# Designed miniproteins, single chains: the designs that were tried, part 112

Each design is a single chain, and the fold is of that chain. pLDDT is the mean over its residues in the fold that is shown.

## One batch from the design tools (miniprotein)

Design m3894
Fold by ESMFold2-Fast:
Structure m3894 (fold): chain A 65 residues (1-65)
Amino acid sequence: MEEVERIVEEELERFKREAEEAGWTAEAIAQAYQASLDRIRERLPEEDREYAEELFAKRVEEYLL
């Protein structure tokens, strides 16, 4: 759904900025990733969370690869 995709896109951009500002260390990436997942869970109803988390994970993987 467009709403889920929009929220995932916004959190992906925040993830990129947070990871860049912290110098792309493995710890910084893991911390930024977890923070983004926590925000996604807070912004979406339970029914959409699993899909949003999977979509976010795929988008991060595509960006880093």
Scores: mean pLDDT 80

Design m3895
Fold by ESMFold2-Fast:
Structure m3895 (fold): chain A 96 residues (1-96)
Amino acid sequence: SAEMQATIEMFRAMAALVDMEISLAQYKKTRDERYLDDFIRSARQAIEIARRLEQMGYTDLAERVKENTLRLIDEALSLNPPERHTEEIEELRSEI
């Protein structure tokens, strides 16, 4: 059912958001750019899931995923990451 598919997509979104939070926490602690690469990968997944939820008509769920993704993107940008990562993260922000 569409409702079952939306539930599965929400669990995937929650996993992506948790991965973003873990990557960001690790970057804060270590300043290792590999965690920014992990963060960007998870952010792309969250954005794609939000798009699929929106296309299925689950607009409220899509908005929740987008809002949480934007919050974490803004947090990442506030850490003044290197220019190459800043540009890629700002591009992701524009896709939301």
Scores: mean pLDDT 91

Design m3896
Fold by ESMFold2-Fast:
Structure m3896 (fold): chain A 68 residues (1-68)
Amino acid sequence: TAKEEFWEKLKLFLHQRGIASPIRVGPNVGKVSGKEFTDDDELVTTPFGETYHKEDIEPFLKEFNIKL
């Protein structure tokens, strides 16, 4: 699915940059960073309902020319 394709591309991008995927996260944590969301964090939500810290996903979105 498009959601699965997005996550697989993101994992490959992060792996190529030496960034490990988080093992397990709670409902209010970034899927890439493994950090809890705070009111001070800049967040990006995908059309698939997944939320990320902006700093973790923005370089990926720019490289693959993905607009959310």
Scores: mean pLDDT 68

Design m3897
Fold by ESMFold2-Fast:
Order: structure tokens, then sequence, then C-alpha cells
Structure m3897 (fold): chain A 96 residues (1-96)
């Protein structure tokens, strides 16, 4: 689905922006971009096959965990988002 591909590409770009904000120490903007990414993934899951939706649930868990650690352990939040980004790229490759 071209729509699913575009949503996944937008989610990857949005997670990359969140990563950049963490590296800048701007945790508020990082959280804002994670919220946007979560919304994109929610819409993508409704249009995805059950197998792809399950993988997107795993990405959402990583985004939610990163948000929880943002102010207490930003290095852990960064690592979780890098894992989420890698999984999103793998999912994108499977649907292209």
Amino acid sequence: SDTLIKQLQEAINTVNQAIDYIKQGNYYMALLYLSVAGGLLTVAKRQASPEIAKKLDEVEKLLNEAARYMYTDPDKALKLLQEAQRLLQEILAQVQ
C-alpha cells in the first residue's frame, strides 16, 4: 500500500527528528515528535496486515518506553529510539 509506505516514511522521519532533539538536550521537543510519531503509527496499524500491525505495536512500545525515560535516562531513551528506527526501516522494507 502506497499510503502505508508514506505513513512509515513519515514516522521514520519524525523519530529521526526526536533523536536529534534528544542529542540537543531538547527533551520537550523530543516528546512532542514522539507523540506525532505515535499518531502516525496508530493510523498505519489500522491499514496494515495483522503481521505488520504486530510489528508496529513493538515499535510503539519502544516509543512509549523512550518517552518514560526521557527526563530520567535520556541515553536509554536515545538507544530505544534508535532501535525503533531500525525496526521501522525493516518494516518499510517488508511492505515495499
Scores: mean pLDDT 91

Design m3898
Fold by ESMFold2-Fast:
Structure m3898 (fold): chain A 100 residues (1-100)
Amino acid sequence: SKKDELLSILDTLIDMVERDLEYFKKYKPELVPELEEILEILKEAKEAVKKGEFEKALELVEEAAKKLIELYKKYRPDEYEMVKLLLENAIEEMRKIIEE
């Protein structure tokens, strides 16, 4: 279903940010609050999907993605282009699912 497909994408993004959080706890603990904010936005997006608020979920994912891309550009530039492409592709996939 549309809800199941959107939840699958969100679970993948949440897992990625949780892995980033563990990395930054060790190497740049000053960035942990920003990553925790991004994680909370993604969790709010997941709750929006569960409620059928798909447009709200997309807006929240776009907000979280923008913050995460800016963080990678500054602190993980070697992975920036890959993460940007991954997040842009996830957002585009979500848009296509919502438009169905």
Scores: mean pLDDT 89

Design m3899
Fold by ESMFold2-Fast:
Formats: structure tokens, C-alpha cells, sequence
Structure m3899 (fold): chain A 56 residues (1-56)
């Protein structure tokens, strides 16, 4: 679910809920079917997106 992805980003990257929600909303806009994918693939796509946007 969207909420699980928001919580994942907050816990994994130490970011605020507002930032995590913005990232998930952006991912859903680019890939509307992301929530239909297996959880592992959803997480992998979010990690890829986070690293592309914020790099570390």
C-alpha cells in the first residue's frame, strides 16, 4: 500500500513524512501500476527513484 511505502522511506532514509509522501506520489504518477507489483519490486523502484533524486 501507499502508506507502507511512505513508512519504508521514512525508516530507511530518515526523511520526514512530507518528503516520503512526495516521493511516493511522484512514483505513483510516473508508474501508476507500481502498487500492483510485488513488494520487493516496489521497494527497489523507490530506492532507485530516491537515489536518482537525492543521490548519496
Amino acid sequence: SKEELIEYLMKTYGISRSVAEAIVDYALKQLPDILKLPKEEQIKLLDTLYNALYGH
Scores: mean pLDDT 82

Design m3900
Fold by ESMFold2-Fast:
Structure m3900 (fold): chain A 88 residues (1-88)
Amino acid sequence: VEEAIEKAKEAAEKALKLSKKGGTAAGAGVGVALIAYGVSKVTGNDPEMLANAKAAAEKAYKAGEAAIEGAKKGDDEEAYKKAMEALK
């Protein structure tokens, strides 16, 4: 569960990093793929673990979306802060 949450955080951070290097579309694609991978790792083992993994993936996805929107507006620092807040 904790490992899945950390992978979801890593997915959001990678999405943010790629949105700065290769543009917002590249960051979004990688973020979604990594979130899906993290969720798949814990699927079916325990209802509570699955619920926690889904919640972590949802937060990571929202963080990635916030980072992408901020990058589009040229406000990378605020986007990053909002992404980190969403991961709490």
Scores: mean pLDDT 55

Design m3901
Fold by ESMFold2-Fast:
Structure m3901 (fold): chain A 89 residues (1-89)
Amino acid sequence: SRERVLEAVRRLVDIANRLRSPEGQAVISEAVQRVFDALARGEPLEVIKRILEETIAKLEELYKKSTDPEVQAELRAAIEEVRRILEEL
C-alpha cells in the first residue's frame, strides 16, 4: 500500500540522519528520491522493491571499500535495516 511505502521512506530518512558517512547518506537520499519519483509515476511495488535492492547493493559496495570500523558498523546496520524495510513491503 502507499502507506507502507511512505513508512519505508520515513525509515530511510531516519537511516540517512543517523549515518555519519557522506557516501552512505547520499545513497539513502538517492533511494528516497527514486521512491518518491516511482510513486509520482504510479509505478508498481516491484519497482520500489528493486530500488531498495539496488540501494542495499550500493551500501554493500561502500562497506567493502571502507577502512574505518565505525563507518563499517554504521553501514552494516543500515544494510540490515533496509533489508528489513524490503521484507515488510
Scores: mean pLDDT 87

Design m3902
Fold by ESMFold2-Fast:
Structure m3902 (fold): chain A 92 residues (1-92)
Amino acid sequence: MVEEAAEIARRLLKLFEKADPNPSSERAAHAVAHALLIIGIGLENATKALEIFRQGVEEVERLLKEGASFEEIWRKVDEYAEKASKAANEEL
């Protein structure tokens, strides 16, 4: 699970970099916080929560290809992070 979480986290960070190549310190910290959350979920072996994040990354990759705004990308990631956190708490 940690290896899968690391892959999802790396994909998410690349998506943030593509959506906002010159992020503020605040935005950069936010991106890192999401990556750390994914790693934490992987460490707890919360498989359902990891699947939610994986689906979120796939959705965001699609939206970015379709020309979605930076704000839409950030909002979508926040939505999936909240859903994944709830699922992780229910699993463990």
Scores: mean pLDDT 78

Design m3903
Fold by ESMFold2-Fast:
Structure m3903 (fold): chain A 90 residues (1-90)
Amino acid sequence: APLVVESVRVEETPDRLVVTVTYADGMVVTATLDKKTGAMLLEVTTPEGVMFIGMTSGAVLSVGMSPEAQARALQAAADAAAIAREAAAA
């Protein structure tokens, strides 16, 4: 199924930048960037399950998701991470 973005929300504080991307199918990706360390945590929530991705270590943890749902979540997480990096650079 295609990734259809419904909304993008960016929230910035002096210490942190949070990007929330909502997809039409109910999938939500939250990218949290720590401005002091450069570490990024990506959280993907779907009706099927959740996935966490630590960008500093490359660690991935997923629960309750099929391989196809995991691939879709990874693509959505990569897109959200790119938005967070661009927002932090601006």
Scores: mean pLDDT 76

Design m3904
Fold by ESMFold2-Fast:
Structure m3904 (fold): chain A 64 residues (1-64)
Amino acid sequence: TLTVDEQRVVRVVAALPEGAAMTDEEIAKRAGVSRSTAEKALDRLVKAGLVERTPEGYRRGPLA
């Protein structure tokens, strides 16, 4: 089960255009959470396969 902050973060990533990546700072800003909260949420979401970390930032994961 995702926390409220994890749900906010995953919605931002899920709304990205196909192939687009976004930095943790911009994701935090759009999700309305602190950068540290976004980093913790993104780490868990990457482990869950819902988000993928790339050199350009974060994008939709294979299970999103």
Scores: mean pLDDT 82

Design m3905
Fold by ESMFold2-Fast:
Structure m3905 (fold): chain A 104 residues (1-104)
Amino acid sequence: SRKELLIEQARNLREIVERTIKDIKEGKASEFQLLLELIVIGGEAVVIRSIARKLGDEEVAKLADEIIDLVQQAGKAILQGDYEKAIQLYEEIAEKAEELIEKI
């Protein structure tokens, strides 16, 4: 079902975000790797939004839009070398992904 696909995409999003937070905290990720991970996170959020809109789930679509905005802010933080701010933004993305899973 489309709901099962939506749950799978939201869980994948959460797993990528948690892995990225760990990589930043451990100093293992390059700037390029972090930017690639943001592209994947943003892409997953766009897919989630598209499915939610087709289902008429305005609340899930709104959470996906909020994640997309946070991804853009995190990209700017990474490019500026502000990894502390990037971690905070990734933690907010993780929170929004959990809210999204709970509302499906």
Scores: mean pLDDT 82

Design m3906
Fold by ESMFold2-Fast:
Structure m3906 (fold): chain A 72 residues (1-72)
Amino acid sequence: RSELLDIYRQSVDDLQPDLDSRIDAARSRADQLVADGMSREDADRLLADSILDIHYDVVTLSLERVDRWLKS
C-alpha cells in the first residue's frame, strides 16, 4: 500500500513542471483577456476556474497511474 503513495507522489512530482507551466499560461491568458476588453473580475474568475481544473487534471492523472498499477 505504501507503493500507491510512492506512485502518486512520483506522478505529482513528474507533473509539477507542467502544472507550473499551465498555471503561468492561464495567468497570461487572463491578462490577455483583460487587454482584449474583458473585466479583471471576469478574467480572474476564469483564471480561478482554470487553476482548479489544472489541479484536478494533475490529481486525476496521478490517480490513473495508481489505478493502472493496481490492474497490472
Scores: mean pLDDT 79

Design m3907
Fold by ESMFold2-Fast:
Structure m3907 (fold): chain A 73 residues (1-73)
Amino acid sequence: MEAERRRREELGRRTARLVRDGTLQALQRGDQDVLQKLRDILAELQKSPEYREIAERAEEAYRAVLAEAAAAA
């Protein structure tokens, strides 16, 4: 149980980093399809109680990158 919690937390951190990096790259390329797919995947993951925390952290990373880009515009 404790090991599973640690794995889940580490997976959450890694997922958030990948989503942040992917969102930034998609924004730099102007790739709206990738941005939409990321949003859809995160919304789907949030529906699962098992992945809710991971999906929430990843969505926060996604929103943070979008907010930073909007503030710079």
Scores: mean pLDDT 77

Design m3908
Fold by ESMFold2-Fast:
Structure m3908 (fold): chain A 73 residues (1-73)
Amino acid sequence: SSAAAYAALDATLARARALAAAGDVEGLKQLLEESYRTAPTTELRAALRDALALVDDPEAALQSLEGARKTLA
């Protein structure tokens, strides 16, 4: 459900913000891969995949996820 996707994304974003602030690329990559495997919707999986493509720039990956939060209904 969209509500489950939003809740899952919020949990991922809280952890992603800390990892991005630390510049922890490997930690962020692991978090995003884990979140991708457990994502409840295809829309959230697509958003996580887009963020994974940007993971070498943790701030860009975080911005991508923040953008996805605005588009999930």
Scores: mean pLDDT 82

Design m3909
Fold by ESMFold2-Fast:
Structure m3909 (fold): chain A 97 residues (1-97)
Amino acid sequence: MAAELVREAAEHIAKAAVAAEKGDLEAAREHLEEAREALERAREAGADEDDIRLLERGIELAERAIELSEKDPFESEILASMAIIAASVAKLAAERS
């Protein structure tokens, strides 16, 4: 089911964001790559467009959190938190569909 792939992508977005907050940029980038792969498979499986948009936003926020981790740690933490929220909303929506 597409819902399982949405959940997988959401979990990897959350893990990437948490790793970025901890300064583990290698783990953060690895989880971000896994999130992108799960998102592509979810899109191909016919996941809801709203869930896809939330996951795309979560990936964008997590990527920016990684980029700003050393240059602006405060903004990085805000972006990481927003990525976790977007991922959580997508996961909850998929579980109800």
Scores: mean pLDDT 86

Design m3910
Fold by ESMFold2-Fast:
Structure m3910 (fold): chain A 103 residues (1-103)
Amino acid sequence: SDLVAETVERLKAIFKDIIDAVKNKDWDKAYKLTLEAIRYVKDVAKTLTIDEVRELVSRMIKLKLEFVEEAENQGLKREEINAIDALAESIILEAIRVLKEKE
């Protein structure tokens, strides 16, 4: 789906900004970006079919794993990596919530 691909690309940019915010200890910015991403994912997922939301969730999980690995490779502390994982998971959980409401 073109819309799923576009959504994943935008989330990739947001996840990068979240990592940069956490790396700079700007927790307010990291939290704000996460809330904006949750709202964005909720709005997009509502317009998608069940199969497209499943694809989105799968691609978001892969994206989270790639960003956690990138944070580890950049030498971030365990606490910072755990925070990035938790923030990314909260965004994914919103897509899963919408999926369950459609089923």
Scores: mean pLDDT 88

Design m3911
Fold by ESMFold2-Fast:
Structure m3911 (fold): chain A 70 residues (1-70)
Amino acid sequence: MKTYLLTFKEPLSDSQLEALKGIVAGLGGSLERTADPRKFKVTLPSDRAAELLKEALQKRGIDATLEPLK
């Protein structure tokens, strides 16, 4: 498992957050909120899962940066 910092350009709506949780869970990962409403810690099983997450968000019109953490 690898942990990533997921950063959005603007805060997510409740519906977008629910969709994000579903996508991450579908990829076998977990999502943790931070004090910054634009930033989340995402744990994913592989780099491929990280690519799929970013693609799914972009297809929904959500621009995000995904950075590997330790």
Scores: mean pLDDT 81

Design m3912
Fold by ESMFold2-Fast:
Structure m3912 (fold): chain A 77 residues (1-77)
Amino acid sequence: MAEKIRLEIAADFLTLVALYHLDQGDVETAIRDLEGAAELYRKAGNEEKASYFEKAIQAARDGNVEEAKELALKALK
């Protein structure tokens, strides 16, 4: 349990950092942060949250910054 909790906490922090970068217009850094968060959630066994981040990354790459922010926020719950 400790490893899963640690990974999810780290992913939550990366998500907040990614949201900050999206708000600043730093989309490249935000995508990197979102990729890190997705990997950490996947490693924790949380495929549902990881899938939201994969969608957020795709939205950010497509220039849909607002959709990327909404998907990342939905993953935090």
Scores: mean pLDDT 82

Design m3913
Fold by ESMFold2-Fast:
Structure m3913 (fold): chain A 64 residues (1-64)
Amino acid sequence: AGAEGGRAAAEGGRGSPLARRAGEGTAKLGELGLDTTAGGLGAARAAEEGGAEEGARGGRAAAA
């Protein structure tokens, strides 16, 4: 229920047919359990315990 504010909502609003095509292919890879998706789980866990403070410093997530 977030309004666009006043700028063009390219992602949330209209989007482009190209973005939809790319998103569909990428979503399928994630469903199949792509390796990169597993890396995200590790980052989330680290952020919950100790990554929260380290994330504020570097702004980068350590994958793995």
Scores: mean pLDDT 47

Design m3914
Fold by ESMFold2-Fast:
Structure m3914 (fold): chain A 71 residues (1-71)
Amino acid sequence: LEELKEELDAAPFSVIEEAIRKHIANKSLVDEAIEIVRNAKTVAEGLQQIVEKALISPTELEKIVKDVLEK
């Protein structure tokens, strides 16, 4: 995630938000996850925080990162 910090931060936040909404299995956690990422210093740091808090799985993180970078 640290090596992708600049690429993730270059994406519009709307793209990050869409990827999070698409890949989180539990919809009730979506708004909390988005808020954490929005308030983090970087998107990469925010994504690390939501994995650490178990709001997403490592597999869901991989899918989110791939979706953001493929746009």
Scores: mean pLDDT 80

Design m3915
Fold by ESMFold2-Fast:
Structure m3915 (fold): chain A 72 residues (1-72)
Amino acid sequence: GMEEEIARLAVKLGRERGSSLAMPDDVKEALESFGIKVSMDDVSDAVSQAVLEEGTVGNNFSVFLKAVQLLL
């Protein structure tokens, strides 16, 4: 679905940036690429919650998918 496509784009953006950590910036850019406007504060909160729920700080698909699901 769209949430999975956004999460995959966020993973790709993080890898292209050379990041190993789940960065709110990559999720925000992916959401905006799909026409979804979100504040950096909302994205940062969602990524922090996703990291807690998934038990990892890494920029993997599961963390970014959870963050996207929390924002939609």
Scores: mean pLDDT 85

Design m3916
Fold by ESMFold2-Fast:
Structure m3916 (fold): chain A 55 residues (1-55)
Amino acid sequence: GDLVVDIASRETGLSREELLALKTADDAEIEELGRRYGVSVETLRRVQAALREHV
């Protein structure tokens, strides 16, 4: 839901649209996002799992 997206946005700095794209992202796309926003790949994978379960 929106709450999960809001929390993820605050933790990662990614926009809501980028977080929705993260839901379907592969490993290479996750690595690019991590490099661009200074977020670990492990954190992005955790966020992706939460988005897939709740959004």
Scores: mean pLDDT 78

Design m3917
Fold by ESMFold2-Fast:
Structure m3917 (fold): chain A 96 residues (1-96)
Amino acid sequence: GSEELYEEGKRLIEEARRALEQGDFPQALELLRKAIEIALQLLKQGDYEGAIEILDEVIELLDELIAKTTDEAIKREAEILLGIAGILLGLAKLLS
């Protein structure tokens, strides 16, 4: 159900935050990508509030990753994910 998806999304965000703290930018990026996939599933199930919370935290952590990384390929992927997360957040807010 949406509660189980929300808890998984929160777990992925906490793991991504730890990866960022450790300087593991590729792992942080992969975890944030998975969190966006969870937010999309929450949105499909009509849990707009859960999707908004997950996407807001993803956007914050992607912005931090972009600021901290010197790897241009990782930065570019993070910018793409930031754009996707922003679109999904806008949609979730429109539907909530």
Scores: mean pLDDT 91

Design m3918
Fold by ESMFold2-Fast:
Structure m3918 (fold): chain A 81 residues (1-81)
Amino acid sequence: MSKEELLRELLRLVGEVAEKAPMSPEIFELAVALALALERGDLESAARTARELVEAIEANPDRVPAEVRERMRELVEQVEA
């Protein structure tokens, strides 16, 4: 997958979690920032925002299933590789 495809997949997973449970304002703001960076084609800003988003989710893991959190980590690690 390209870095853009990995970042879009991460954003899709965040959207799926948001449909099942309310997101914190911080996580919502980071998800919006990621979407805007991707729309602009700013992959460097998108990658940094994706890392911050995953870290914010891992800091408050109770709202996100472990399997989904593991997949989010894999996606951001592949972007950073």
Scores: mean pLDDT 79

Design m3919
Fold by ESMFold2-Fast:
Structure m3919 (fold): chain A 94 residues (1-94)
Amino acid sequence: MEELARRAKELAREGLAPEVAPRVVADIEAALELARRALEEKDPVRAASLATAAVLLLVGAIIDVELYGEDEELKEELVRLLRELAREILRAAE
């Protein structure tokens, strides 16, 4: 996840307008932190809430890139990051 997030942040800084790039980068960073907290959380209800927030932040980043970007590679990296996040959350729930 860290490498996918690093690449996505680099692509966002290079390809998105200065008014959009910081928001997308912040959403990626916030999503990773919430995902990390969800995986550490012992209460299943709190873990689910943190995981849901992380997913929504990445979906928001994907929407911003779709609306304001032309970089298909950035969209693909964000989708890969979302899939990896979902897989890690599902494994932790088993």
Scores: mean pLDDT 82

Design m3920
Fold by ESMFold2-Fast:
Structure m3920 (fold): chain A 93 residues (1-93)
Amino acid sequence: SMMQKKVDEEIDEVLKLLEEKGYEELAKELRENRENRPEEFSDERLIDILRMVKLIIEIGEERARKLMEEKLKEKGSLSPEELLALLEEEAKK
């Protein structure tokens, strides 16, 4: 499918962008999960990750990092759903 190929290319571009911006460990984990466990990495999961990454870029890496660190200190942990909601709320400002 042409659409699947384009999605794969977009994912690779986003992973490279994460590496360039200093999120090397996150990019490595996402890349390894995709390569070694692709069946566990659903399209829905990939779309959520892409959305989070785009929001981080849109808000600004430093601002997004600071928000995540502050929320993590407040709650002790952040679920993927909580992280996505936090980033979406900040992007609306």
Scores: mean pLDDT 69

Design m3921
Fold by ESMFold2-Fast:
Structure m3921 (fold): chain A 108 residues (1-108)
Amino acid sequence: SAAANREKVRAELPREEYARLVVQEVLALVREGREDEARALLREAGLDEADVALVLEAARALVRLLEDPDDPAAHAAVDAAIAALTDPAVAAAVRALYDAILEEHARR
């Protein structure tokens, strides 16, 4: 099952690498409109409810940046979420994904 595969990956990867994989999957789920599954994944990953809400807010803003890289409200929302996240590994994962999206647009 997906949950069993995530538990195995969680046991074998450093915390920062695991957080990065979780945040990437959450972005994909939010992009598909599957926010309930994204929320469940974040809870299974051990995030508290405040960090779950912040990662979902960041993921919605990142989806907007995938469509419009110059959206100033989306940039502000991602920065605010990163600043408010209590788990530094999760904050680093969101920042890395944000930077990757901006790098990809800069190459177009």
Scores: mean pLDDT 83

Design m3922
Fold by ESMFold2-Fast:
Structure m3922 (fold): chain A 101 residues (1-101)
Amino acid sequence: ATPEIEIEVSGDPTPEVERLVAAARRWAEARAAAGYTRVRFRLHVSLEEGRFEFEFEAEAPDLGAPERFRGELAVPPASREELEAWLRLLAELFEASAEAL
């Protein structure tokens, strides 16, 4: 199946947001290419409110018992610097996860 990617950004785009978007797309494409099903990534960022929410899911091919990866994170309003640090960390995690296939 085609990866489902939904991204909504409120405010001016930053390099950190752009990097995370690219990392998420790479992660989703790598999982789909490896035969994972239900590959989804959703990202909602509000730079004005200093918060973001993301959800991701991928199911391994049926090997007898389904293996599922899922994560979600919602953070309260924080400083812009803290938000940018979180975006950078998430991008690094998705990049590393994509390379691990």
Scores: mean pLDDT 68

Design m3923
Fold by ESMFold2-Fast:
Structure m3923 (fold): chain A 68 residues (1-68)
Amino acid sequence: ISLSTQRSGPTVTITVSGRPTRVLLEVTDPDGRYNTPPGLALEELGPGSVTLVFPGDSSVTVTARVQP
């Protein structure tokens, strides 16, 4: 199981490879406007790819990690 995160402006794409697993998302926004990714539950990421959009903010950072 591995994770990759790609950021391009306000868009973050997270790809999960391997068997289904839970993924923890940690979102950091310097302006403090975003606490959690809109439209996603942090514990509900399964296999495949997920795209997050933070409208109007290219300073947001997202870190994804596999839950042990």
Scores: mean pLDDT 55

Design m3924
Fold by ESMFold2-Fast:
Structure m3924 (fold): chain A 118 residues (1-118)
Amino acid sequence: SEEERYEELKKRLEELIEEAKKLPNKGLQKTAELAEEVLKELERVYELSKVDPERATEELLAWLESRPELPLLRGTARNHRSEPVVVQLNRLLSLMTGLLEGLLLIEKGVKKVAEKNE
């Protein structure tokens, strides 16, 4: 179900945020903090959607419009605003999860190359 996917993606993003915060990379730590802010807002929107799904979608879009760092999430939310809120949130969680996982993989790869060349 989309609700099961939401809980799975949320847990995965939380794990990636924790991993990113442990690495001595200020850019990655700042990205993890931004991802944590995103997760908190998506959780708030999810709970609001249980009582007022139209307002949940409107507040999600307004929050993303206020965040210049999140153009991909904003575009995705705009393109999928007619879908059920949990489906919209799963799209955004999947994007954040993929981006943070990719950044972590790059950081680990760069460190291994640096260690091998010293």
Scores: mean pLDDT 85

Design m3925
Fold by ESMFold2-Fast:
Structure m3925 (fold): chain A 72 residues (1-72)
Amino acid sequence: SEIEEKLKEMEELIKKLEEKYRELLADPSVPPMEVARFGFELIALKTEVDLDKKKNEYNENTYKRMLELLER
C-alpha cells in the first residue's frame, strides 16, 4: 500500500539519521550539546515512527522534521 511504502521510506531515513548520529559522536569538533540534542531528537522521531507503524498511519510533519534534522 502507499502508506506501507511511505513508512518504509521513513524507516530508511531513521537509518540515515542513526548513521549521522554515529558520525557526530565520533567527531571531536562537534560540541557535546549539539550531539546530545541530535540524539534526543532522533529518539523522539524513532518513537513517533514506531507509533505510526502500529497505527498504519503516515505523518507528514514527522517526515519533514526528519528531513530538517538530516540537513543539519
Scores: mean pLDDT 86

Design m3926
Fold by ESMFold2-Fast:
Structure m3926 (fold): chain A 88 residues (1-88)
Amino acid sequence: MERARELSNQALELDKQGKNAEAARLYRESSELYEKLAKETGDPLYRLQGEMNRLFSEAVESGDTSVQIEAVGRSMRMLADLVDEEIN
């Protein structure tokens, strides 16, 4: 878990530096680790994080990363709020 998050954070820093190809590769590696965690735990949160990081990788590779990452981040926040409301 922590390794997948570290890779995602490192990818974000590389993206801020304009190193899009390197950032895309790290997001993809992070996505693969989250997919493994999803299979091991059955936790849908890890599956969702894997899908999000795969989307980040595609966005970074396309060259419009900041806008795409922000939009995806906002969508994730809205989803978390809905899940919290339904559970409570």
Scores: mean pLDDT 72

Design m3927
Fold by ESMFold2-Fast:
Structure m3927 (fold): chain A 94 residues (1-94)
Amino acid sequence: AEEYLKKAEEAAEKGDPIEAALYLGKAYLEQGKFEEAIKLYELVLKHSEKIGDKEGIARALEGLGEVYEKQGKLEEAKELYEKAKKLFEEIGIK
């Protein structure tokens, strides 16, 4: 959690609120704060969809998948990971 909080602060200082929100979501996920993590990833997803940021969409879907996987919702997590992977392949990110 502490490492992701530091990365969130560094991203915010560099003027990247999406990167900051993604790291803050991971920090909450590590702390077991699933509802807070979901809200952050949903905000990133909504913003990224509005501006056409495929990387932001893919990363938010991956984060939501990680939350659902930790909640034991493996089928929902798999679907989110598959959507994220397809977007990453479309933009050339592994």
Scores: mean pLDDT 82

